# Designs tried in a protein design run: designed miniproteins, single chains. Part 46

Each design is a single chain, and the fold is of that chain. pLDDT is the mean over its residues in the fold that is shown.

## One batch from the design tools (miniprotein)

Design m1586
Fold by ESMFold2-Fast:
Structure m1586 (fold): chain A 74 residues (1-74)
Amino acid sequence: MFGVDNGKAAESMVRFLSDHSARRGLPKQSVTLSGDDEEARKAAESTIKSSTSLPRFSLVLDPDFVGATTADVR
C-alpha cells in the first residue's frame, strides 16, 4: 500500500538526506527506501526526479525493522 504516511516519510527523508548527501558527496548512486509496496518505490523515484534537480545519492533504511523498498535511480 502506498499510503500517505509512507509517501510523506519517504519524501521528507529523501529531501533531508539528499541535502546532507549532496554536501558530503556520497559515492553510491542508488536509493533504498522503507516501504512495503512497489508503487511506493516508483513514487519515491518520481518524487526525486520531480522535486529535486540535485545529483543522485545513497539512502539506506533498515529493511529488517520496517518494510523495505529498493529504488534504483537511473
Scores: mean pLDDT 47

Design m1587
Fold by ESMFold2-Fast:
Structure m1587 (fold): chain A 99 residues (1-99)
Amino acid sequence: GAAEGGRRAAELAAEAAVEAEREGSVKGSIAGGGAAMGSAMGATSARNGASGEEVARIAELSAEGALKLGEAGGEKAKEGGEKAAEAAREGAREARRAA
């Protein structure tokens, strides 16, 4: 259900944050962490009865936030933010699919 999609979004965003840190981008890691946190909130909302569409919207907002944080941090942070945003968007697709 929607809770599974939310958990998947959080996992993917966390993986993107780890990859950004591994590449030596502290600001990219921060952007990825933001996306992971937003996706985790989506997962929590799903456990509290939120629909797959609501969880997907939270994940999409997290993706938008990751992109903005990345842009503010310079080129390497932008790459990290883009990876985190893609992971959060994939999670949004999973949340809709699980609904």
Scores: mean pLDDT 66

Design m1588
Fold by ESMFold2-Fast:
Structure m1588 (fold): chain A 92 residues (1-92)
Amino acid sequence: SAKKEIEELIEEEMKKLNAEPDPATEAAREELIELAAEYYENNEPEKLKELIKKYKEEGLKAEPEERKKLVKEALAAELALYLYEVKKKEKE
C-alpha cells in the first residue's frame, strides 16, 4: 500500500529528528499522506511533475484559502514523486 510506505518514510525521518508530533498536526499529516498515496497510485512520475508545476503556478495567483489547498496538493504530489525515486533506487 502506497499509504503505508509514505507513512514509513515520514516515521523514519521523524525518528532521525527525535520529533514528537502533537495531535493537531497528526490529523493534517494523515490527510497529506492519504492524498500523496492517491497521487502515487493514479499518476506516473511525469504527470506528477506536471501537477506540481501547475499547483505552484496557480498558488501564486490564488486567494489565501485556495493557496493553502494548492500548497497541500503540491506537497502531496512531491511526496508521491519522492516515493517513486526511493523505489527506483531499491530496484537496482
Scores: mean pLDDT 74

Design m1589
Fold by ESMFold2-Fast:
Structure m1589 (fold): chain A 62 residues (1-62)
Amino acid sequence: MEDARRGAELAEEEGDPKTAAGARKAAENSDYAGLLSAAHEAEKLGHRRAAEGLRRGAQNLA
């Protein structure tokens, strides 16, 4: 879960509060699909570090 939270924090720092909020909610609910969706959105915006953190969080959850 910490990888997912760190990914959300990085997304917020990089100017993507929508992805950060979605990722935090997905992490709280143990929502694998939600974390992958947030990672995909971060990657589309070029936030590679946030996307990697969110993907690792999802893998640790699954």
Scores: mean pLDDT 75

Design m1590
Fold by ESMFold2-Fast:
Structure m1590 (fold): chain A 78 residues (1-78)
Amino acid sequence: KYEEIVDKLLRGEITPEEASRLARELDGEEGKRKVMELLLKRTGPKIISELFGIDPEEAERRFEELVAEAAAARAALA
């Protein structure tokens, strides 16, 4: 469910805005938080540290920016 959104985002099938919208359709703000946590977990600790550290509240406030940067980082790994 949340993993499907993250998988589609990392594959470039949906935009960060679309991913945010889909996450909110599941559980509103909690859905957005779950998708963000999964995205951070999959991009690894280096990306988490460089973008926002391990701070779910800060990451939630900057969700769209974080999602875009994480997707770009994964694309760069090919």
Scores: mean pLDDT 63

Design m1591
Fold by ESMFold2-Fast:
Structure m1591 (fold): chain A 69 residues (1-69)
Amino acid sequence: MSEAIKLLEEARSVLESTGDTESALSLMEKGLELLGLKLSPELRARLRGLSPEQLLGVLDGLISHALSS
């Protein structure tokens, strides 16, 4: 498994277990950077405004897409 996928799965696990959106976003940013994707400050602020359930959906989509690539 790539380091990026591990970080995204860790972000999902933290969010699911604790609801800590900030910790999950930090792990997600690191995972996305390893995939060559930049998380803009505007996008980060939008994601921070999501519920934990909504952010879990985003992470699930990213993990599934990255595993398919």
Scores: mean pLDDT 79

Design m1592
Fold by ESMFold2-Fast:
Structure m1592 (fold): chain A 99 residues (1-99)
Amino acid sequence: MMEEIERDIDRVFGKAPLSPEEAEELLRTLLERLQDPRTRAAALAMAVFRLEGLVEAALASGDPAMIERVRRLLEILSQDEVPKVSARAKELLERLEAA
């Protein structure tokens, strides 16, 4: 129980890497929810906390298709009207391009 809670906390703060399956599910969920105005606000809130873990998982996977899909998500978010979201997405795009 304690070790499980610590893993969940580390995952939320980007200390534990996402599994390839978790990264794929998160990427799909964010892309789908950003397209629906009714779910967009919840997707943006989720993105602020989860994007770094998603980028790290994509780079660790070595899958060019996964990397390209994450890059596409970050490009969409970099154009967002919410400054905190767009600034974070731009920072993570620079990390992805540097790798």
Scores: mean pLDDT 70

Design m1593
Fold by ESMFold2-Fast:
Structure m1593 (fold): chain A 112 residues (1-112)
Amino acid sequence: SLVEKARELYREGQRAREQGNLDKAIEKYTEAARLAREAGDDYTAGLAYMGLGDVYADMGNIDKAIAYYDEAARLFDRAAERYEAQGDSVTAGVARLAAAVARTIRRRLEEK
């Protein structure tokens, strides 16, 4: 499924980042976000955009990092709303925490 492929690509992106292969991490996270969005999986798309934010922050590209964290927060909020509507308040809470983390990192990057 697209969801399973997106999650696998997200994990590949995480491994690439941990190994310091930032170009590979960007490639994998970008494809993960694309497939997750195509599948309507806002949570996995949010995770992939958080990964892109982290990589661009590692590279010192603060403007791109902020843009990715902002998009990640919006995706996590949408995921939380959907999970609440489905009665999954625990996963909704996880998504809301992820959105709060993205916004906190974004704010700290602006403060310099």
Scores: mean pLDDT 90

Design m1594
Fold by ESMFold2-Fast:
Formats: structure tokens, C-alpha cells, sequence
Structure m1594 (fold): chain A 94 residues (1-94)
């Protein structure tokens, strides 16, 4: 099976594509992915991953609020930077 980081990377890529098509769904798709990743981390008994996922969710929602009036491309770019930083940190604890 794929690693946690590989599954998270794929899910984040899909999330960013959905937000790019409809930025109004940003909070909804971030919350959905947060729930999915948190459940997976709980199944793996990985408390460090749970803490990273909680921080990632908070930062992603802060970006959505900050860039709510920006063009979709700008919002997606900033969310992608945060997703890349999250994936880097996630790989370091696996």
C-alpha cells in the first residue's frame, strides 16, 4: 500500500484542483480532507501526524480567509505552498 505521505499528496492535489474550479468550496473541501487525514492518522496511532494535520487545517483556513477576495489562481498558489510545507513535515515524521 502507499505511504501516508503519498496518499496525503494525492488527496491534496485533488483538493487544490477542486478549489481552483470553485473557490467557494475551499473551506468545505479542506474540512473534508482534514477529517479523512485525521481518521487515517488515528488508525495508524500517529499522534505527531494528528498534531501536524490540526496545524495544517488551521493555516489553510487562515489562507482562505486572507485571500477570500483574491483571484482563484492566487488563492490556489498560497494553499499549494502550505500543502507542500505540510507534506515535507509529514515525510520527516514517517
Amino acid sequence: SASFAELAELALAIMLQEIGKDPSKAEEVIEALYKALSELARQLNNEEALELIEEWKKRMLEIVEKYKDAPAEVLVKELRKEAEEFLKRLREIE
Scores: mean pLDDT 88

Design m1595
Fold by ESMFold2-Fast:
Structure m1595 (fold): chain A 91 residues (1-91)
Amino acid sequence: SEEELKEKMLEILEKYPIFQKPPSAEIQARVPDPLSTEQIKERVEKGGITLEEFYLDVVTLLGQYINEHPAESEEAKEAAKAFEEVHKLME
C-alpha cells in the first residue's frame, strides 16, 4: 500500500542519525527553505500527502545533503546510501 511504502521510506531515514537532526549548517546557508525529516513525518501523520509527493519530498531532502556536502563527506555518503534504498522501494 502507499502508506506502507511511506513508512518504509521513513524507516530508511531513521537508520541514519544525520537525518534526525535539523538540516546541516551548509544546507541552511545555501538552501532558503530546507526540508527536514520532522516536516516529512508531520505530513504523513496528518495524512493527505500522495506517495508521489512524499517520494519527491524524501528525494529533495536527501539531495540537499548530496548537493551541499562534499562527495567524500559522511553526510553525502549516508544520503547516497539512503537514496539508493528509497529508489529500490519504488522500482
Scores: mean pLDDT 82

Design m1596
Fold by ESMFold2-Fast:
Structure m1596 (fold): chain A 98 residues (1-98)
Amino acid sequence: MKLPKEKVKEVLKASLESSNLEEFEKKLNELDLPEEFKEKLVEIYKAAEEDPSLKGLKGLAAEVLVLEEGLSVEEALEIAKNMTSEEALEKVSPYLAK
């Protein structure tokens, strides 16, 4: 099932408002997401915390790639790592509007 835009916005908000992985997992559990998406998002968050090249907008772009396109964690991370900051912002900007 393709996630609605509002649900993608809630996931990015959870990522932005979380200070660590445990807090992010807790917020994801409150969003009533399919387990498949929760697992992939947790793995992306972990990778972004450990890899400075993924920190910030690129990590969020990888989350969007999983949620919009159903990509694997590895595919989403490789694409996001190769993005410029501008490309990552374009990918996530539709979901950052409050």
Scores: mean pLDDT 80

Design m1597
Fold by ESMFold2-Fast:
Structure m1597 (fold): chain A 76 residues (1-76)
Amino acid sequence: ERSLLAARSTAMSIWGYVTGDKERTLELYEEFVKQGKEDEVSPSVLEGVAEYLEGERSEELQKKAEEKREELKKLE
């Protein structure tokens, strides 16, 4: 569940950054969104995806990543 999704999110960021394959990273994120699991994506993954996008979509994901980081900071 949460731990499994967190592990997948971490793997996705690492894989995307290491290979520089933005398209694969975007595809994985889009699948999560389509499945209603967007809220379960880690902030680091959202930031990585946002860097590969342009315009309002990029800004939207950056905002979501920041919101999630603030949420995690409250739990810290």
Scores: mean pLDDT 65

Design m1598
Fold by ESMFold2-Fast:
Structure m1598 (fold): chain A 101 residues (1-101)
Amino acid sequence: MEGLQKAYEAYLKLLGDYKRIAELAGVSEETAKNALYGLKEVPLEVRIRVYVALAILLYEQGVSPEDILEFLRLMLEHMGVPEEDIERIIRAIREALERLE
């Protein structure tokens, strides 16, 4: 739970600056917001890019790869993203984080 709390606090700081997430993902700020909040449908490839960017930024904030993966899976489940899409997003995040270690 302590690692998940750290992930959530880092996430809240990043939500104040969608520009950094959007720039790293190569999308607009509006697209990044829609992917993160689930307020509007975005293509799976766009959602993957946004969540990989968020994961990298959480890693830069000192969150462990394990806690990032658990936290982002919980977010995707809470938003009602289909399990098959969650598995593809989590795999992309894991591969990106492994390259940073």
Scores: mean pLDDT 80

Design m1599
Fold by ESMFold2-Fast:
Structure m1599 (fold): chain A 81 residues (1-81)
Amino acid sequence: NFKTTIVTPNSTTPLEKAQYYLTQGALSYYAGMHETADKLFNKAIELAPNSAELHFMIGDIYYYTGKHDLAVKHFQKAIEL
């Protein structure tokens, strides 16, 4: 008793959308658009809040750009997950 045909996952999962926002945020951050980057990182986290990889990558960007306090918080979250 199934009501619909089971379909394999499409390429537009929440995690893939989060990775898209992460990439756009990284590019914005390196371009000096920090407010835009923060909004994009927040969108990524909303889509995949328990992704250790996502938190690690955001932490790496903050670390490389001298925001060490923010980097440490994201690295700690990634390790916890």
Scores: mean pLDDT 73

Design m1600
Fold by ESMFold2-Fast:
Structure m1600 (fold): chain A 98 residues (1-98)
Amino acid sequence: MSEKELEEEILVALTLMEASVTILMIERGAPREEVAEALRRVTRRAREAAAVITSPEDLRALAEALRRLVEAARAAGLGDDPAVRELEAVARELEERV
C-alpha cells in the first residue's frame, strides 16, 4: 500500500463514520445547530475524500453514504441547508466518476 492509498482509506473511513454519526444525530433529535455543524464537517471531509479517491468501490460507498445523509437531512426539514445541497453535489460528482 502506498501513502496515497492509505490516505484514501483513512479519509473515506472517516467520512463514512462522520456521515453515520450525523444520521444518528438527526434520528435522535439533536439540536438543529449541532446537526448543521456536523453537516458542514461531513461536507468538508467529503470534498477532501473526493479529491483523493481513485477506487470505484470507494466512490460508490461514499456516494451511497452521502445520499443517505442527504435524505435523512431532508426528512428532518434541513433540505435547504447549503451543506445538504453541497453533499448532494459531491454525491453526484462521485456517481459520475464510477
Scores: mean pLDDT 84

Design m1601
Fold by ESMFold2-Fast:
Structure m1601 (fold): chain A 101 residues (1-101)
Amino acid sequence: SKERELLLRLIGLTLRGIGALIDAERTGDVRPGLEETRRLIELGEELARQGYHDLARFGYEQALRLAEQALELARRYGDEEAIREAQELIERARRNLARLE
């Protein structure tokens, strides 16, 4: 089904984001994790526009968790640009979740 394909895509992006943040602990570079988080939010926004509100909610919830983890790592590394980007993604995910209520 279309919903199954979209769910698998959301899970795949989530796993990529988790992997990127694990790599960030070794490299000190949070940017790949932030990029995967952004892709999750963008996919969620597309899904919300198409009426897949439960899938969009799942995507935003995963993106929020990833952005919060990225923020913690960015603060640990003193990466002010990454801190700002993580905060913007957190705000965007929270706004999108509120719009689904």
Scores: mean pLDDT 91

Design m1602
Fold by ESMFold2-Fast:
Structure m1602 (fold): chain A 65 residues (1-65)
Amino acid sequence: KVERIVIPREELLAIIENSKSREELVEAISKRTGLSRSAAESLALLILHEVRRGLLPEEVVIHKV
């Protein structure tokens, strides 16, 4: 089954700002999305990369398989 999870940019930016370490960010994303720690870690790196480029979309859509 594919599960669709939507995270608004504002919520995602708040999670990033409230996370004091990479581990906290990964844990917050894992709890919000229900992804495994390894999947949440990969997603956190991609999100941080997009934020650094100023390319973060208005909402992030995650498809869980």
Scores: mean pLDDT 76

Design m1603
Fold by ESMFold2-Fast:
Structure m1603 (fold): chain A 91 residues (1-91)
Amino acid sequence: DKLREAIDRTMRALGELLKALEAGDMEKAKKAAEELVKAADELASLIPDEKQKQRILDERKKLEEAKDDPKKMREAALRLGGTVSEIRDSL
């Protein structure tokens, strides 16, 4: 199931980002954030519900806007993770 695989990819990227941020490893955090954005874009493309799709796109945009600010990256990542978890639980 492509949708479940995209959810799993997004959640793995989220975990890697949060781990890198806790370690203070900004190089790994930036790479994990780029992967999380790509994973969220793929996930959004697979969501048939327009409102759920838009929520993912809005939260992933906040992650892009956070750039190299660790606090904003963490906040954006956690919000995106919450949205993705709701979608997973609705499957």
Scores: mean pLDDT 86

Design m1604
Fold by ESMFold2-Fast:
Structure m1604 (fold): chain A 92 residues (1-92)
Amino acid sequence: SAREEAFEKLLEELKKTLIENGVPEEVAEELVEEARKLFEKDPSLTFDEIVYEAAKKVLEKYGKKYAEQIIESLKKLGLNLAAKKLEEDLKK
C-alpha cells in the first residue's frame, strides 16, 4: 500500500540518519526492525508514535548511550513528537 511504501522510505532515511549521527549500524537496524514490527501489529498508529515506541525499546536495551543521537536523528526527520517524548523520558 502507499502507506506501507511511505513508512519503508521513512525507515530507510531513519537508518541512514541514525548512522550519520553516530549510532552503530546494528543499533540503527534494531530500531527500524522494531518499528516495522510495531507497524505490522498496529498500522493505525502514526509514524511518530511507532518510531517513539521503537526508540524507547532500544533505549531500554542499550541505556542512554545513544539517546542524544537518536533524538537528533528524529528531529532531522520531522518526528518531533517522538523526539519530545524521548527527551521527557530521559529527564525521569
Scores: mean pLDDT 86

Design m1605
Fold by ESMFold2-Fast:
Structure m1605 (fold): chain A 74 residues (1-74)
Amino acid sequence: HPTVLLYQRRLAALKLLQEKGDDVTPQLLSKELGVSLKTAQADLDYARSVPEHALGIEIAGLEEDIRYYESFIK
């Protein structure tokens, strides 16, 4: 469950970065994800560390990982 939440936050950050680029701020992520500014900054830093050409692959990988972990939740 905690791992699913982490992957969901990272997925949301990557999708927002892909959609809005430089307009994505830690404040926007904090509001969208319902997390602290510190957590949002870390999630945004992660998303920005992913190369542009790899964004689609990273997003698809996280979506698959989320489905995998969700299959283990009661």
Scores: mean pLDDT 78

Design m1606
Fold by ESMFold2-Fast:
Structure m1606 (fold): chain A 74 residues (1-74)
Amino acid sequence: MEELLRELAELEAEIRELAAQVPEAVPEAREVLAAAQRVAAEHYARGDFEAMLRAALAGAREARAILERALAAK
């Protein structure tokens, strides 16, 4: 659990830094994060906190990849 929380916090920091560099890619990244939040909310409603964190982590990784791809295209 603690490792998932730490990975999520690190990804959130990276996403924040990347978003500042490629604001044009932020809408696409936000759509991915919103979809992940919906899945995470379903797991939370079921009391599955680990699945909630894993869903959030998967969404954050995809959002980071979108932003990294946009930065590489500059």
Scores: mean pLDDT 85

Design m1607
Fold by ESMFold2-Fast:
Structure m1607 (fold): chain A 67 residues (1-67)
Amino acid sequence: SEKEKLLQELGKLVFSVVPEEKHEEAERALVRLANGDFEAALETLLSIVPEEYHEKIRELVERLKSL
């Protein structure tokens, strides 16, 4: 599904740029996105992901929210 594809793309990006010690926090945020808790999840992701990727994260989350 498109939802699974977007979550997979988000996960790939996040886990490639976030330090291993923050992977558990990243995983929880992705689970929140899967459950429709977009605001809290986006806030968490932006706090742990380098600023250079923030626009891409917002774009992917907005696409997921529009489903």
Scores: mean pLDDT 84

Design m1608
Fold by ESMFold2-Fast:
Structure m1608 (fold): chain A 87 residues (1-87)
Amino acid sequence: SKEQKALESLTPEQAHLFRVIMNVLDSLERQERDPDTRQRIKQVRDKVIELAIQGKVDEAVQVVVDLLNELGLPHTARALEELHRRL
């Protein structure tokens, strides 16, 4: 899978961050009732996988942080930024 390809291209610390991001996005998609917002979450998920394959982890984190803030989840966004800062 593309997710597995991303994981194989990342350091252990980056792979951990990537799994956290994917779990957050999957949870948001399951809880979202608006089909347009669900489609947006799916698009962000695909973008994150593509950026991770390219080694653009900083950009992948920023894309997710922007989405979380847009969805009114600033505490989750800050937690992700803090996790990324420690790597």
Scores: mean pLDDT 88

Design m1609
Fold by ESMFold2-Fast:
Structure m1609 (fold): chain A 68 residues (1-68)
Amino acid sequence: MSPAQQKILKRLDEIEEELLKAGDEDGAAGVRQFKRDLLGMAENGVPEEDLEDQLRQLERVVRERLAK
């Protein structure tokens, strides 16, 4: 696993923890599914820049969920 992939996974763990602390179990489940999907994409050779873009999109969605 590359340093960039490790950084993305660490950020996803942080986001999952934030959602769980906020009581958003559905949001946390969504992040867990995204981790599985991202690992599958990485195994299929999807470029790191595309994985980083996917993370950025997820962070936007999570930010909106946590804003309440």
Scores: mean pLDDT 80

Design m1610
Fold by ESMFold2-Fast:
Structure m1610 (fold): chain A 88 residues (1-88)
Amino acid sequence: SMDATLNLMLLQAGLWDLINELNLLRAQSTNPELVQQLKQLRQEATRLLRAVNHLLENGDEDLESAYEELGKRFLALYGSFTRVREQI
């Protein structure tokens, strides 16, 4: 649906913003444990972005359920990001 497509586009934008923030924090961080956590979060954000892009390009028989699942993964990832950011 148009609503599911718009939601995926917003999720795509949010993931790009998150990746940009993770790149900036990684450049500023000297703590090896935090750098490793930022690297892991960036890898997961990149995988999620690829999944969102795949849905936008190819569609799905249940686009709304696919969006819901990716949205939940984004919220979990963003929560992890916020916790790591607070330690910097």
Scores: mean pLDDT 87

Design m1611
Fold by ESMFold2-Fast:
Structure m1611 (fold): chain A 107 residues (1-107)
Amino acid sequence: DLKKKIDQLGKEMIDAIEAGNIEAMKKSIDKLLSLAEKNKNDTKLLITVAEKILEALKTAFKHSNLEGAELAVEGLEKVASMRPSNLEIQVILGIARIMLGVLKLVS
């Protein structure tokens, strides 16, 4: 059930970025963050949420969508703040910050 909701929100984020619809992307991120907050003791779910937001960032990077990339990094920072000691989530955030930094240099 939760996995299907997360998968659907991930797809909605990617579709929104490809359409250039930043408002729709932001709504999908907010829904994912709400699910993460309600389930913050579920480490596997938080990692899955972080991975979906990283997929959205990769899509924004591919389309040179700086605003979408910034929203994805902000979302990842919120997930990482829920689990500051989780190395996997912190690594995902680190990768995301590097990608955003590169995109800013070429934009």
Scores: mean pLDDT 87

Design m1612
Fold by ESMFold2-Fast:
Order: sequence, then C-alpha cells, then structure tokens
Structure m1612 (fold): chain A 58 residues (1-58)
Amino acid sequence: SSADRRAALQAAVAAAGGAVDGVIDDKFKAGVKAFQAANGLETDGVPDQATSDALDGA
C-alpha cells in the first residue's frame, strides 16, 4: 500500500542518515529490508542498485 511504502521509505531514509560510517548496522539493515519488502525486491538488507532505483522512483 502507499502508506506502507511511505513508512518504509521514511524508515530507510532515517536509517541511511544514521549509518554515517559506512557500516551497515541492524537499524539500517532493518530499514532497507522494510523498503525492499514494500517494493517487492529481494529483502537482504543490502542497498543494491535495484533498491536505489526504487528509492529514487518513490
């Protein structure tokens, strides 16, 4: 749903903003997984090109 997509996008952006040192911590990984699940992507928690494209397209 659009609400789930917005929540996942906000979580991913907030988590990305918190992951300043380039280390993927549990919070960042969880945010990325939530965003990937909302967009039907592979939910591995790693921000790959497909995840970046989905984020830019949202």
Scores: mean pLDDT 63

Design m1613
Fold by ESMFold2-Fast:
Structure m1613 (fold): chain A 72 residues (1-72)
Amino acid sequence: MLDKEIVEKLKKMLLPYLSEEEALKIAEAAAKVYEETDYSVEEIARALRKYLEKLPLTEKEQEIIDKIKEIL
């Protein structure tokens, strides 16, 4: 199961830029990257900000995961 604390922390970072529903979807994808990799939450958050600069909206969860991993 995804770590709810990590999801909530990432969601909070996204809320100024996205709707609550889209922020949650992207935060859950980023939390999966965190669980699958050895990167810190701060490194995931940095990659997520880079992702938002290029692709601000709804994509398939796997595509979001892959793009975050490529930025890292």
Scores: mean pLDDT 73

Design m1614
Fold by ESMFold2-Fast:
Structure m1614 (fold): chain A 85 residues (1-85)
Amino acid sequence: MKEEMIKQIEELARVAAETARLAGDEELAERIKEVTKKAIKAIEEGDWESALKYIEELDRLSREVAERAPEEKRREAYERVKKEL
């Protein structure tokens, strides 16, 4: 159960980070990766309060990526991540 949740968060964050990177925003991509790492650690440690805060931050960053990145780059990132899963 925890493993499935961690996998889903990692996959979603991987798409967002790759989208930011392909759109030329490497700083945003690194920030997404860092917040994802913190969210996963909080889940593994059972710190649900911190986990929720980091998940909310990931949602905000993911929305920022979607607003700034062209649709073509979003689709390319999704296809790349899906191909590796």
Scores: mean pLDDT 79

Design m1615
Fold by ESMFold2-Fast:
Structure m1615 (fold): chain A 75 residues (1-75)
Amino acid sequence: SAAEVAALKARLKELYLQLLQLGQEIDASGQPPSPQQLQQMQEIAQQIGDIIAQLSKHLSLEEIQALLAETRAAF
């Protein structure tokens, strides 16, 4: 449904922003990522992958890539 697609898009954006924020925090620290941070990044990346797989049934690859690019640009 349109509501399910909208919810998946919102969740993808939320998770991608969390991943970008974590990456920025690691970069700002000047230290290599901790094992806990690596695990958290992997868990977020897996959730993003699952949502992209679900969205791919409704949206083109180009539409999904555009959403991610817009989210990154706004970060």
Scores: mean pLDDT 89

Design m1616
Fold by ESMFold2-Fast:
Structure m1616 (fold): chain A 89 residues (1-89)
Amino acid sequence: ELVEEGERLWREALEEGAKELVKAEGGIISELDSVEGALLLAKDIGEGKESGLLYPVTEEGKKVAEKIREAARRAEELIREGEEERRRA
């Protein structure tokens, strides 16, 4: 159940973060004009990977990146706790 909650939080954070990245960076970075490109960037931000060719350049985009990182850490914690409970049960 905690695993399902963490997975839901992560999925929602990626989808919402991607939409916010398109709004903040779209038209400035052409790769972020699409939700697909923004989803890849959001995933990389959440996983703590270095951006290859894409990174937030606006202040709004940087705020979105922080929000994604925070949501990713929370989701990972919930998933880890839920997996431990599942193994114990």
Scores: mean pLDDT 69

Design m1617
Fold by ESMFold2-Fast:
Structure m1617 (fold): chain A 83 residues (1-83)
Amino acid sequence: MLEDAIESAVRLAENAARSSPEMLGLQTGNIINVIRGIEMVLGKEAALEVADRVIEVLRKYAEQGSEVAKEMLDSVESLKESL
């Protein structure tokens, strides 16, 4: 359950980080909605774990030069602080 949610969110983050800059808003919104949905269904601790795994993926791609990943990373870190 939680592990499946983490794997799905990680795949979404990896695909988003490789997408074009024009998709930034849509991809960021999708990731935020997934994490918020996990908070509603599995609770705050599960949402924090998913957010941490997404942050790890986005940080990796940002270090490799993905501007999309860098901007999404800021948004997901802000979301985590609000959980």
Scores: mean pLDDT 82

Design m1618
Fold by ESMFold2-Fast:
Structure m1618 (fold): chain A 77 residues (1-77)
Amino acid sequence: SVDELIARAEAERERLEEEGRRDEALGEQLLAKDTYESQTAGGVLQISGSANRFLGDRILERARREAEARRRAEELA
């Protein structure tokens, strides 16, 4: 159903948001350290966190578009 489609997309977006927040928190801790290795790892985690959040939002947007298309198709049937 369209409700199940949206619910699954919301759950995946939440999972990716949580992963992104964890990566950001760890990245911030590493960037506070005065070593090349910590700063490099921290930068990578910041990028990873941002990417996961973006991906989650995109998954939900796609699911919402599919749900709307299914609703319109049902109205035409």
Scores: mean pLDDT 87

Design m1619
Fold by ESMFold2-Fast:
Structure m1619 (fold): chain A 76 residues (1-76)
Amino acid sequence: NLAAQKAAADTLADLALANLANPEIAALLSAFVAALSANNTAAALTALTSLASILVAQNKISATTANNAIAYVANK
């Protein structure tokens, strides 16, 4: 369900923005935005996957939500 995947992507984005005090999260979010601006989907997915991995490791987001967010960007 694309709507559920989009909701997961929005949740991941909100959590990343809430955690910008973490320099690794801030760097990965900046890399993701830069990749999207350059229309580089592969680089955007790499940055998003790394960002999601950190948030999952910190227990801020579930692995299921992270996978749905990544799937949304990959299938867009």
Scores: mean pLDDT 78

